# Ledger of designs, part 96: designed miniproteins, single chains, continued (3)

Each design is a single chain, and the fold is of that chain. pLDDT is the mean over its residues in the fold that is shown.

## One batch from the design tools (miniprotein)

Design m11538
Fold by ESMFold2-Fast:
Structure m11538 (fold): chain A 100 residues (1-100)
Amino acid sequence: SISDDLLKQARDQAKRISKQLGITSPVSQDTLRQQFIIAAQISEQKGIPLSSLVPQVVQAKGPFGQAITKATTKAFGDGKDPVDYLNKNKDDIIKQGEKN
């Protein structure tokens, strides 16, 4: 499980960045939050600071940022709920990031 402090940091960062980027759609806000929750899980499992992972997710760069973005794009392309898809596939997304 993710620590409460790390989960809070992920949620706070998602809210901050949604505001900075002008993301007003509830689906897009919820998707970004779930992407950052996966980043927090990676941070806890791999010892990578969340502050290093957040820019990778936002810019779709780096091994984990690309893996999360690819999974999000696939969810939308397949007509799936992106939050549910990302949550159910989080372990496979993390493994894909490790392979990148």
Scores: mean pLDDT 87

Design m11539
Fold by ESMFold2-Fast:
Structure m11539 (fold): chain A 98 residues (1-98)
Amino acid sequence: SAEEKIEELKELMLETVEELAGLSPEEAEELRKRLEEAPSVREAFRIAVETISERLGWSEIAAAILLMERMARRLFPDLNSVEALLRLSDLINELDEL
């Protein structure tokens, strides 16, 4: 269950970065490997943020906010933006504490 949820979050990160950064299939496959090899959800998030930042020329803070907002909306479409962000933050904390 927890391992499956971690895999789902990493896959959502990949899909979100693909949309935001306009990755080619080859770039997406390379990112997938990096996310799968990440020892935690937080480390996978850092890798995803760095990828967006590098591709768009955005600050890491701006990239992190955009990634978190987009992931939260996709995972919790029935919640308002703030509630979705808080729920996603709680989920990441819970999974990395297991």
Scores: mean pLDDT 84

Design m11540
Fold by ESMFold2-Fast:
Structure m11540 (fold): chain A 83 residues (1-83)
Amino acid sequence: YLEKGKEYFEKGDYEKAASAYEQYILENPDDAEAWLNLGKAYEKLGYFLQARIAYEKALEIDPENEEARKMLEKLGPLKTLPS
């Protein structure tokens, strides 16, 4: 699942990538990297709220995950309040 998710992501099939990561997470819910990759797939699909939730979950599992933290910061604090 994790390998398949990465393969789909590289091919640009973000919907299949997200589905593969979701399936992997059902069996491995404490894998921070899987949550991070799921967030990236959701972000590519424009599902920014779901991406935030996935990145936050990655940080809950691994608080020292700098990549997940950077991705959350990149999305910004409030998507519904533009400048």
Scores: mean pLDDT 78

Design m11541
Fold by ESMFold2-Fast:
Structure m11541 (fold): chain A 68 residues (1-68)
Amino acid sequence: AAKKLREMAEKLREKGLTEAAELLEKAAEALEAGDLSKAAAHATAAALLLVAEGETELALEAVKAFLE
């Protein structure tokens, strides 16, 4: 999960989706620290932000990266 969240965050940064990328990086950091609740909150915030920006496919990829 953490590795895939970091890879997804890099992909989002390349697309200029910087705020969503920062949220996924925070989710990865929280997972690495063992804080599942904080990780889920950050991953959810990133997915909702991506949906709001019209990036529904990227939002689904972010959710999959978290759940894997």
Scores: mean pLDDT 83

Design m11542
Fold by ESMFold2-Fast:
Order: structure tokens, then C-alpha cells, then sequence
Structure m11542 (fold): chain A 125 residues (1-125)
């Protein structure tokens, strides 16, 4: 199995590449894109610190990258708020399944405001 350092480096590289690509395609500022990358890296670090399995870290980080890409394309004004909700979920000790349900709620909503509301409802359930 890979080390925490190897998993961290691979996830940082993949997430950074994905978010920079989508940010450029969506015409977002470099400042917003780099802040989103920094926030996702903080969440990945916290998952490692909390002793999550490498499999659960990969699945969760991948899903978080997908919801951030979705918000960057469709609701860029809320991308940092989505990061705050995801970070709160991880800090609160939510399971992989609960975090994935929160991400699914964010992806399913037709507006950014409804997506944030749906994610908060799952977070608080």
C-alpha cells in the first residue's frame, strides 16, 4: 500500500490540475482557483490526520473535487461556501457515506442557493 505522503501528493496533483482546468474554462480569477485548491488540500490533510483509510480518502477527495468543479462551472459565487460546508462535515466526524450524500445533494440542486441549503440539511441530519 502507498504511504500517506504518496496518497497526499497524488491527490494534491490531481485536484490542483482538475480545479485549475475548470477554473480556466469557466473564466474564474486565479485567486479564487488557488483559494479553492488550498481549501481542498486542507480537507485532504485533515482526513489523513483523522486516520481515514486511503480508499476512503481517495473516494471522498474525488467526490469533493467533482462538486467543486460543478460549482466553479455553474455557481462560482458559492464555491468557497461549499468548501466551508465540506470542511465542517469532516471536522464534525461525518462518515464517507454521509459526506457523499452531502455532495450528491449539492450536485442535484438546480440553483447554487438551493444546493447550499440541501448540503446544510444533510450536514445537520
Amino acid sequence: PPSDETVKAALYAAASAALRRVGAEAGLSEELVEEAIAGLREIIDLLIEQGWSHGDIRVTAGAMTLVLEHFMRHHPEYVLEVLKLLLEGVRNGLSTEHLLAMIDAGLAAPTGEEALKAMREVLNS
Scores: mean pLDDT 90

Design m11543
Fold by ESMFold2-Fast:
Parts: sequence; C-alpha cells; structure tokens
Structure m11543 (fold): chain A 68 residues (1-68)
Amino acid sequence: SEELEKLAKEVEKSAPKAAEGLYAFAYTVKTQNVSKEQIQEGLKALAEKAEELGEEEAAKKLRELAAK
C-alpha cells in the first residue's frame, strides 16, 4: 500500500525500526493476497512492537492507521 510506504518515509528518521517494519509489511501487502482485516492486525502488531522499542509516536500513528 502506498499509504504504508508514505508513513514509513515520514517516521524513518525518528523511528527507523517502525519504518523498516512498515516497508516490509507494505511489500507483503503488495505481493500477497492480504485481507483488510489482516492489514489491520498487521498494523496493530507493528504498533505494539514500536511501543516496545520506545518509538511511541510511530506506534500512535500506526494505531490510528489501523483504526481506518
């Protein structure tokens, strides 16, 4: 998804680990038949991992995107 790549670029400097996860997930969404529900679950998992790593701002943005 272009939105996933855009968010990754936006947070890349402040949250490099969240950005790396977002790029990998965007690639998965493009190359595999992923449902909207699976995308939401993936975004929540990325947010939880970002929060664990102290990338709280990126985690918040990921949770907001998952709520769409």
Scores: mean pLDDT 80

Design m11544
Fold by ESMFold2-Fast:
Structure m11544 (fold): chain A 70 residues (1-70)
Amino acid sequence: KKVEELKKKIEELKKKQFDYNDEITAVRAALAAGEIPPEEARKRMAELLDKSVNYMKEIKKLQEEIKKLE
């Protein structure tokens, strides 16, 4: 079923989004330890947040597709 496939993709994207939150935490830890400069930490955090936002947009798009099929 296409609806089941779309739901599975949404679940996978949510897991990836959660993983990016863990990576943000790792960047903050590295900054606190002085392992990376503040400029680099901000850049990495911004890149991770952009990816998370893109996953959220894709999830919404897939949810809309499911509504059209239901």
Scores: mean pLDDT 78

Design m11545
Fold by ESMFold2-Fast:
Structure m11545 (fold): chain A 114 residues (1-114)
Amino acid sequence: DLTKEAEEAGKKGDDAAVEPLVEALKDEDPLTRAAAAMALGQIASEEAEKKAVEPLVEALKDEDWRVRAAAAMALGQIASELAKEKATEPLKEALKDEDPGVREAAKEALEKIK
């Protein structure tokens, strides 16, 4: 189960999981994509900063609100200088999202990124 594997990778904080999790952000299952985004945010290492910030910014425009919310939370948890540079304007757009959970996640991420 790829969703369960993504959750376990996030809990371990395993840098070796960063590249597989970035690939899982493009999975056909929105639950797998959301779990991958959450796991990348939990790892929040320099490896995740370098490899996941731009894919997570792309995931802010995902068709599924759970993926958009998870991507916003992950960007806030990584909170790197690259995340500030790349995610600040996309997160401001997410403040106007149709889903209230996505709006709240974007607000919290913007507070953490500062």
Scores: mean pLDDT 85

Design m11546
Fold by ESMFold2-Fast:
Structure m11546 (fold): chain A 57 residues (1-57)
Amino acid sequence: RREELLRRLMEAGAEATAAATKLVTAEKLGDEKAAEEARERLEEAQARVDRLTAELA
């Protein structure tokens, strides 16, 4: 169970990092549609990280 939570946390963290990178790139290029999509993904990934971290505590 703990090992599965850690795996999910790593996955969520990677998704958050990827989304943050896409957001920065989209904002730099002025791609508002891509920036909005990246923001939504980042929020989802961060919420997942917070939830999993709470479960591990």
Scores: mean pLDDT 82

Design m11547
Fold by ESMFold2-Fast:
Structure m11547 (fold): chain A 58 residues (1-58)
Amino acid sequence: SEGEKAEELARKAFDYLLQGNLPEAVKYLDEAEKLVKEGKASPSARAMVEYLRTLLGI
């Protein structure tokens, strides 16, 4: 489902951020945010995307 996809993409972005891989973190965060904008993300996925954007300063 797309809700699950948004959560998986947000978790991948977080994992890459923890590894210091900023280009991959931003890539997966952008993909997750597209699903947020389409209203297809769970509340937890939306919250994670917002938190990750804040950490990355974008």
Scores: mean pLDDT 82

Design m11548
Fold by ESMFold2-Fast:
Order: C-alpha cells, then structure tokens, then sequence
Structure m11548 (fold): chain A 64 residues (1-64)
C-alpha cells in the first residue's frame, strides 16, 4: 500500500492546477480497489505539504 499511496500522491500533485482531473484520479483509484483509508492518508499528506487543491479533491471523493 505504501507504493500505491506514493503513486497516488504523485499523480494528484501533477493535477494540483486541475481539481476536476484530481477528483477523477482519486475516484479511479477507489474503483481500482484502493482503500478509503489509503486515500484519506494521501489527502492528509497533500495537506501537510501544502497541495491544498489536490487534498480537497481527494476529500470530496471520500464524501461520495
């Protein structure tokens, strides 16, 4: 899961300026079997690093 979490964080960072694509990336990760806990940890890491748009996108998907 650490490898999956790292790849997700990298992808979300790449879409920091595109919240709709960041949400799509997070939604696809959940559909592909990533746990909600891993996505929640990724969102927390993004917030800690100041990637607030990507973090908000991940949190919106978690609320679905």
Amino acid sequence: DEERRRKLIAALKAYEDDPELAELVARIALKDGMSREVLREAARELEREGHLTSARAARRVLEE
Scores: mean pLDDT 81

Design m11549
Fold by ESMFold2-Fast:
Structure m11549 (fold): chain A 62 residues (1-62)
Amino acid sequence: AEELAKKGEEAFAKGDFETAVKYYEEAARLAEEQGDKELAEKLRKWAEGVRTVAEQFAASRA
């Protein structure tokens, strides 16, 4: 889970919001599966925040 979260942060830093969301979502799923509900919630919130930014980015392109 943590390794995927780091990949999500790297993608976000590069402006690759879609890839960042995918990594955060996968990291959250693994964290929840491992019983780390707090980490899973944190990662889901990060994914949601990145999605909001990605939607704004897509709307600017449309």
Scores: mean pLDDT 76

Design m11551
Fold by ESMFold2-Fast:
Structure m11551 (fold): chain A 82 residues (1-82)
Amino acid sequence: KEELIKKAEEHLKKGLEAYENGDYDTAARHFNEAAGYYMQAGDFEKAAEAHRLSAEAYEKSGDTRNAEVHRKLAEWAEEKAK
């Protein structure tokens, strides 16, 4: 699943760039896309990390509801990685 991992990595990079620029809504969206691709590829460890980054970005943007959702998704993915 090389293509899925590559897409996840591209979204992770774009999310980090947006986060550094203070564009937290864009960062959260890219981190969420990265998590989705990692999950499709079966890389639950990286999916959990991407969901955690998405939660942090949503928190910074004031979207507490989506931050909570992504924290739970990260915990779920972390359990799957074990």
Scores: mean pLDDT 86

Design m11552
Fold by ESMFold2-Fast:
Structure m11552 (fold): chain A 84 residues (1-84)
Amino acid sequence: MIEEKLKKLEELVERALEIGLEALREEDEEKRRELLEEAEKILKEVEELKEELKKLGVELPLEIEVKLGLALIVLGVVKLVLSK
């Protein structure tokens, strides 16, 4: 089941990044907040799954770590825009 967990993690990270980028392009502030909340829920699931894999001694692929870092940066920018 480790393979399935890694696939799910990659899909969730990619989804969070996609939603984050959509939120950056969104002109409606309310919709932008909704997208941010959706991405944050996915990111919480990513963190839980990442911790599970770490406990199992599984090394995360560098590609997934890079994508996760990018998603965090994008979501950070969305939060900053909403706070202005």
Scores: mean pLDDT 83

Design m11553
Fold by ESMFold2-Fast:
Structure m11553 (fold): chain A 72 residues (1-72)
Amino acid sequence: MDPVEEAEKLLAEFRAALAAGDYQTAADNIVKLLGLTDEALEKTSDPEVKEKLERIRQEALDALRAHDAAMA
């Protein structure tokens, strides 16, 4: 599986779980997403792939930060 495609799937599942209030599923998906993107970013030399992975990672972190701020 392409790491970009896998990361996009995990991001979509994370957002869906977060919107549904399923915080346990959201936590599982964000952990998988961050691990996948960190590993892929270390291994990849393609700047287009890096840009896509960094975008997906940043979108996930932004969604998590917005949720944490709302729950504080």
Scores: mean pLDDT 79

Design m11555
Fold by ESMFold2-Fast:
Structure m11555 (fold): chain A 60 residues (1-60)
Amino acid sequence: GLAELKAKAEARIAELEEKIKEYADNVAAVQLGKREIAELRAAIENDDEAKLRELLSRWS
């Protein structure tokens, strides 16, 4: 359900935050990671289940 998708999105955000730390010397990779986090957070805030499913399909 939506709650499970939000939980998965929060887990994905945590993973992206760790990757950003790893890519600290690569501005392009850091910016890409920040954009993915912003997309996930926006989908969570808007309760956009379809977008959460689509974004999380990149993680499977």
Scores: mean pLDDT 77

Design m11556
Fold by ESMFold2-Fast:
Structure m11556 (fold): chain A 68 residues (1-68)
Amino acid sequence: SAAEQLKALYEELSKDPRIKAELIGDDKLVITTTLSVEELIGLVLRIIGDYPDLDVSLEGDTITITAK
């Protein structure tokens, strides 16, 4: 389910000190990073590939992830 994918992603991202992930309720994940634009694009592509029930919105260095 999308909620299970959000939790799994949150736990994965929390292991990288360059990524600050915040789980808001059970339905939204907000990510801020110190990654370069190239690294950020790579991260977004990985999320889309690995978590098919999740939608990704990118604005500057902030990523918002929700259920589709």
Scores: mean pLDDT 80

Design m11557
Fold by ESMFold2-Fast:
Structure m11557 (fold): chain A 92 residues (1-92)
Amino acid sequence: MEEELRRAIEALLEVIRIASQDPSTTPEDAARLVAAALLLVAAEISLSLGDEEAARNSLAGALALLEELRPHLPEAAHPALDRAIEAVRRAL
């Protein structure tokens, strides 16, 4: 769980880097990427406190946002996004 969560965060940071450099990325899509990142951080904090239920809820929220974002993000971001989605699924 913790290792997969770390992989999800690393992959999502790569998505954010790629999307930030792409002029097709909207402010709304950028805000949703930030929201997903905050949910992954919230999951890490919840796990460190022993609250596995709160961690799972945050991971489920992040997964929903990332899946919804996929058709809105540039193709160059898709490999990193797919790694983030898979890592979140494995952490659940």
Scores: mean pLDDT 84

Design m11558
Fold by ESMFold2-Fast:
Structure m11558 (fold): chain A 100 residues (1-100)
Amino acid sequence: MKKVKIELEIPPVPGGTAANRAGKAIAYAMDIAKETGDEVEVDIVFEGTPEEVRRAMELVKENAKKYAEKYGVDVEIEFRVEELPGRARGHLRIKVKVKK
């Protein structure tokens, strides 16, 4: 199977802004998967305060599930957060596959 990868790094911005930017990349990945039948992987890195990174990741997870239902695709979501004093780095990986 052909694999497509989309990588996005989001600098320190409010969680809602970060989630909006990530959501556009995820929707585009779902369109590619639906049109081509290819597996699409979206790797997103969020940088900022622990609060804003957590907020962005929660919003993106919700939006990804909503779009998956709408487009009839399967999504696998993996996330991890690295917390440092006064800052955090969130890693989000979304794998998009068409059903069967």
Scores: mean pLDDT 78

Design m11559
Fold by ESMFold2-Fast:
Structure m11559 (fold): chain A 91 residues (1-91)
Amino acid sequence: SIVEELNRAEAEAGALEVAIATQIVSLKNSNEDPEKAKKLEELLKEFQKRLEELLKRAKEALAAGDEEKLREVIEELKKLIEETKKKLKEI
């Protein structure tokens, strides 16, 4: 179902947030690369802001019963996850 697709994308987004946050904590505790930690914090902040906007749109689409809009939001969410993973590899 489309709700199961949304739930899977939300779970993947949450796992990515935890992964980035964990890496930030590790870098701050070691104090080995403060510039990398800063870039990761900026990436996490951007990711969280865009994720919040997409999840709000998903809730609105679900409340309206708008399956087409919900599919669009899920695809945007998947794209955000892929873009964030790519940026993470470049840091």
Scores: mean pLDDT 89

Design m11560
Fold by ESMFold2-Fast:
Structure m11560 (fold): chain A 84 residues (1-84)
Amino acid sequence: LLDAFRAIMEEMAAQFPEDLKAVILRHTARALEKVARGEITPEQAFEMVATSVIIYVNMYAPELLGKALRLIGEAGDRLRAALA
C-alpha cells in the first residue's frame, strides 16, 4: 500500500517542473509518515498532499493549475482503486 502510494505520487510529480516535483515529494514523505504512525488514513494523506500542491500552484505557478487538478484527480482515482 505505502509503496503503491509512493509510486503514484512519484509518477505524478515527474509531470511537473523540478521545484514543484520537490514540493510534491516532500509533502508525500510527510503524509506517508503520518499513515505509518496510524495518525491518518491513506485517503486523508492524499487529501493533505493534494491540498498542499493546489495551494503552492495557486500561489507560485497558477498557469499549471489545470494540469495539477487533472493529475491530482487521476492519482486519486488510482489510489482509491489500490485501496479497494
Scores: mean pLDDT 84

Design m11561
Fold by ESMFold2-Fast:
Structure m11561 (fold): chain A 59 residues (1-59)
Amino acid sequence: SEEAKERARRDLEEGIPEALEAMIKAIENIDLKQAEKKNWSEEEKEEIKKEHEKMKEKV
């Protein structure tokens, strides 16, 4: 609904940056651990890092 969308947008703009930063950090840690477990190449790790940087820029 329009009301739910407006509330979500307000929360995103005013109150969620800290939670979003924490979530991005958690994703980074998980991906790093998974990269080691799955024997990812340095090129694959570099690509994931670029995705993480894009996430950070949008927050």
Scores: mean pLDDT 69

Design m11562
Fold by ESMFold2-Fast:
Structure m11562 (fold): chain A 72 residues (1-72)
Amino acid sequence: MQRVERRVFPRGDLAALVREAAAALGVDPADVELRFTSDSVIGVAVAGGQRVVVEARPGSDSTEVTVSTVPA
């Protein structure tokens, strides 16, 4: 099953927020592949037989973090 979770955080370091969200799912921050876009940071990793995708996007006064997990 595909699971998508959206959260809103205070403005911060997008790469750090992506690594922190992945770590909460049991992923070593060093194993997260970071992709930088013009408006977001995307982290991709595999943990416990699942593919984890974390996207952090800056807003006007906050950062939106979206976490998606798909069974591998």
Scores: mean pLDDT 70

Design m11563
Fold by ESMFold2-Fast:
Structure m11563 (fold): chain A 74 residues (1-74)
Amino acid sequence: RAAEVVERAAEEAREAGLPESLVEALLRTAEAVRRGVATAEDAANTLRAAAREARERGLEEAARVLEEAAREIE
């Protein structure tokens, strides 16, 4: 489900060099979705925001992983 997709993407993005603060933000979003206090749309928006920041930092692989995860959620 959406929470599992976010968790997987956060771990893959961490391996690709995403800053730990952004990884932690993604994992908090996954927890919120799992608890039913955030929607799949919220998760997709958070993933796209993180992907944009990854691109600004030159982390193309991390950005790709996060964008693919956002599309998977919808």
Scores: mean pLDDT 85

Design m11564
Fold by ESMFold2-Fast:
Structure m11564 (fold): chain A 86 residues (1-86)
Amino acid sequence: MTVVITFRGMTPEQLQQVLEYAEELRKRGYDVEVEIEGDTLTVTIGNLTVEQEIGIILRAIGLELDGYEVKIRREGDKTYIEIDLK
């Protein structure tokens, strides 16, 4: 399964933190692609198990509980998560 996470309204500090975390995930054997456009960051994580996908969704729900706008949708084998930080 594939998860695509889009963060909008990121500060340069937040962009750096997510890039560092993406590199950590790659070191753990995850298939991770990162694209940056201005203050928008898109992270694509491939070859996930159901349990790994659930873990990512739970983290996104955590951000929604913290007051951020979070949208989750599914299209076939892909889960799209959009997070607005501002």
Scores: mean pLDDT 80

Design m11565
Fold by ESMFold2-Fast:
Formats: C-alpha cells, sequence, structure tokens
Structure m11565 (fold): chain A 73 residues (1-73)
C-alpha cells in the first residue's frame, strides 16, 4: 500500500536523523489524506527534535500531529 510505504520511509528517515526527508514524507501523507500516518511521522520527527534539545520544534510538530489525528477521527 502506497501510504504505508511512505509512512515506513518517513519513520526510517526520522530514526536515521534525516529530518528533512521525514517531514517531506509526512507532507506527502497529508496531501494523500492519510492524516493518521502523517501524524505518526511528525511525532517521530518531534521525538528526534526533543532528543536533540530542540523543544520548540518538537512542540510544534506534536501540536501538528494532534491536529491531524483529530482530522483522522
Amino acid sequence: MEAERLKQQGLDAASAGDIEKAIELGKKLEEMGDYKSAAEVYKAVAGRYLADGDVEKAKELFKKAKELEKKAE
């Protein structure tokens, strides 16, 4: 499934520290209407920013992920 493939690529990119690629894949998932998968990718990136000490960037992405999860419900 295309969305599942993009989600996995986004999660892998976030884990590898390729934040730009992970965010790009999250945006593609949003454009496809897969808000749940997009939210998971954004949460993974937020976790990486938090681990790196960038609390403000992490906070913005967690907020965006929660907004997308509400759209998915």
Scores: mean pLDDT 83

Design m11566
Fold by ESMFold2-Fast:
Structure m11566 (fold): chain A 74 residues (1-74)
Amino acid sequence: DAAAQAAAGERGTAAMKRVLEKADEILNNMSEEEKYIYENSKDVGEAATLARKLGFSNERIAALLVAKIKEDKK
């Protein structure tokens, strides 16, 4: 129980760190596909749908959504 929660927490923390680092990379060096998603999506939901359609990994989709939220928050 506690060991399973600790292991899940460690994996979650590592995944979250990778997503945040990838989001910063997207904000600084956006690819053509990422630019297409940004230009052709009005909100986070549309961006997620387009990213899935383009075959982005769940981690890359999460990073893209975090990047979009950070950009919109400026």
Scores: mean pLDDT 73

Design m11567
Fold by ESMFold2-Fast:
Structure m11567 (fold): chain A 98 residues (1-98)
Amino acid sequence: AREEVEKLLKEAEKLLAEAEKILKEALKEEDLEKAIKLIEEAIKLAKKAIELAKKALKLAEEHNLPEEIKKKAKELIFEAEVLLGLAEIQLAILKKEK
């Protein structure tokens, strides 16, 4: 149980880091069409990170794992949801300018 949860959290963290990198690249991109595609990719990765982190939290709660593991899962969910919201706002702005 713990090993499975830690694996899910590690994958979620990796996906979130990749989404952050792609979003930063999109914000510096001068080509609006390319910037839109990069933001859409960041949104997809952020949604997957949220899914994996929520699955990890559920398994951690079901198996009564240490509070620090549950806290890490909650923090990843929060960070990924914030990134998703920011990316969706930026996507809406760019689509209006295109």
Scores: mean pLDDT 86

Design m11568
Fold by ESMFold2-Fast:
Structure m11568 (fold): chain A 61 residues (1-61)
Amino acid sequence: VTKEEVAAKASELSGVEVEIPDVPYADKRALLARVMQLLADKVPVEERQAVAAELRAFVFG
């Protein structure tokens, strides 16, 4: 899994385009936090919670 794949998964799950995060993939927690920040202004909180749960499973599972 790459940071590009994480951005693509976030875009797929949220229905909005998510840019590739400016964090190293080795820091998975920071990567997830950055992706969620990119979604904060684009996706309602209820949908963001669902996206966060699925992204966490994708990145850490």
Scores: mean pLDDT 75

Design m11569
Fold by ESMFold2-Fast:
Structure m11569 (fold): chain A 70 residues (1-70)
Amino acid sequence: LSEEQRAEILAALAAMVSALAKRIKTPENQELVDKAIELAEKAMDYARQGKFDEAEKLLNEAIKLLNEAK
């Protein structure tokens, strides 16, 4: 994969994580969900900047928070 393709894939994955987080939000889990959305949005920004390691770390953290929100 080219760096441009990696950026597009990571940004798309981050957007999907943010969209999923918004859909599962409840009053009980909103703090974890809001944090996950914030991390996913930062991951999109880092992916667009070519900072792929940082983007992947933020995405993994967002996914962990969403798993805890169950």
Scores: mean pLDDT 81

Design m11570
Fold by ESMFold2-Fast:
Structure m11570 (fold): chain A 90 residues (1-90)
Amino acid sequence: VEKKLEELEKKAKEGDAEAQLELGRLYYQLGVEYEKQGKLEEAIKYYEKAIEYYRKAIELETDPRRKALAEKLLKIVEENLEKAKKKLEE
């Protein structure tokens, strides 16, 4: 799992939009798992990482379908980030 993340991070830094999209998805999944555990600070951290990589993917993506998917996923993560931040204020 760690090796796959390191390989994706390397490709993402090299400008691979597919790797950036996959990293965003993996970080979002980690955020969801931490939120389910009530670990809101960790969930927020991973949601912010997912947003970062989805934004990079949107900027570099040349495929309109993958770009639209990244934009849709970005909005979902941003909504979950706001929800998690509000839970911390409770």
Scores: mean pLDDT 82

Design m11571
Fold by ESMFold2-Fast:
Structure m11571 (fold): chain A 60 residues (1-60)
Amino acid sequence: SPEALAAEARRIEAEAAAELARWEELIKTLPPERAAQLRAAAREREARVARLLAELRARA
């Protein structure tokens, strides 16, 4: 249902935000080279999540 898809999108968005916050805390403890690699990985994940959320909301 559209309502279920919208609810799932909100859940995914909240979970992604919480995980990003945990990654940011980890990044603060790492050497600069490793911090840069994790930031790049976080940005790629954010892009994938944004695409998924856009698709779910378009179907809602």
Scores: mean pLDDT 84

Design m11572
Fold by ESMFold2-Fast:
Structure m11572 (fold): chain A 62 residues (1-62)
Amino acid sequence: MAEELKEKGLEAIRAGDFEAALEQVKELVEMGAYEEAEELAKALWRAGAPVSRIAEAVKEAK
């Protein structure tokens, strides 16, 4: 489950859909899959997503 969400997020990043990838980060945090959430968040940051939006997704999941 968690790995599939991470893979969906990575595919969304490749497609330029940062909103979908941010939603996957949020779902991973809600599930307690922190390693996968961190990997996806780092991929978003490397792809040029604003750090503030990544932080908001994590905060909303709490």
Scores: mean pLDDT 79

Design m11573
Fold by ESMFold2-Fast:
Structure m11573 (fold): chain A 65 residues (1-65)
Amino acid sequence: MREEIERAALEALARMAGIDSLEVEEVDGKLKLTLRYKTKEQEEAAKVFKRNAEKRGWEAEIERL
């Protein structure tokens, strides 16, 4: 439940930042986020989300479209 709530919050924040897509998967008992972006502004937002996710113990990757 806690991870599910945190996932929903991150997905909502990613949509607000205009990130093209956010994929969430579970690997070895931890969440892995994949953030995809097209613009420079989305890149900065994706980097912020990556840092926040990593601080919470999650893995995060950023992909440019």
Scores: mean pLDDT 69

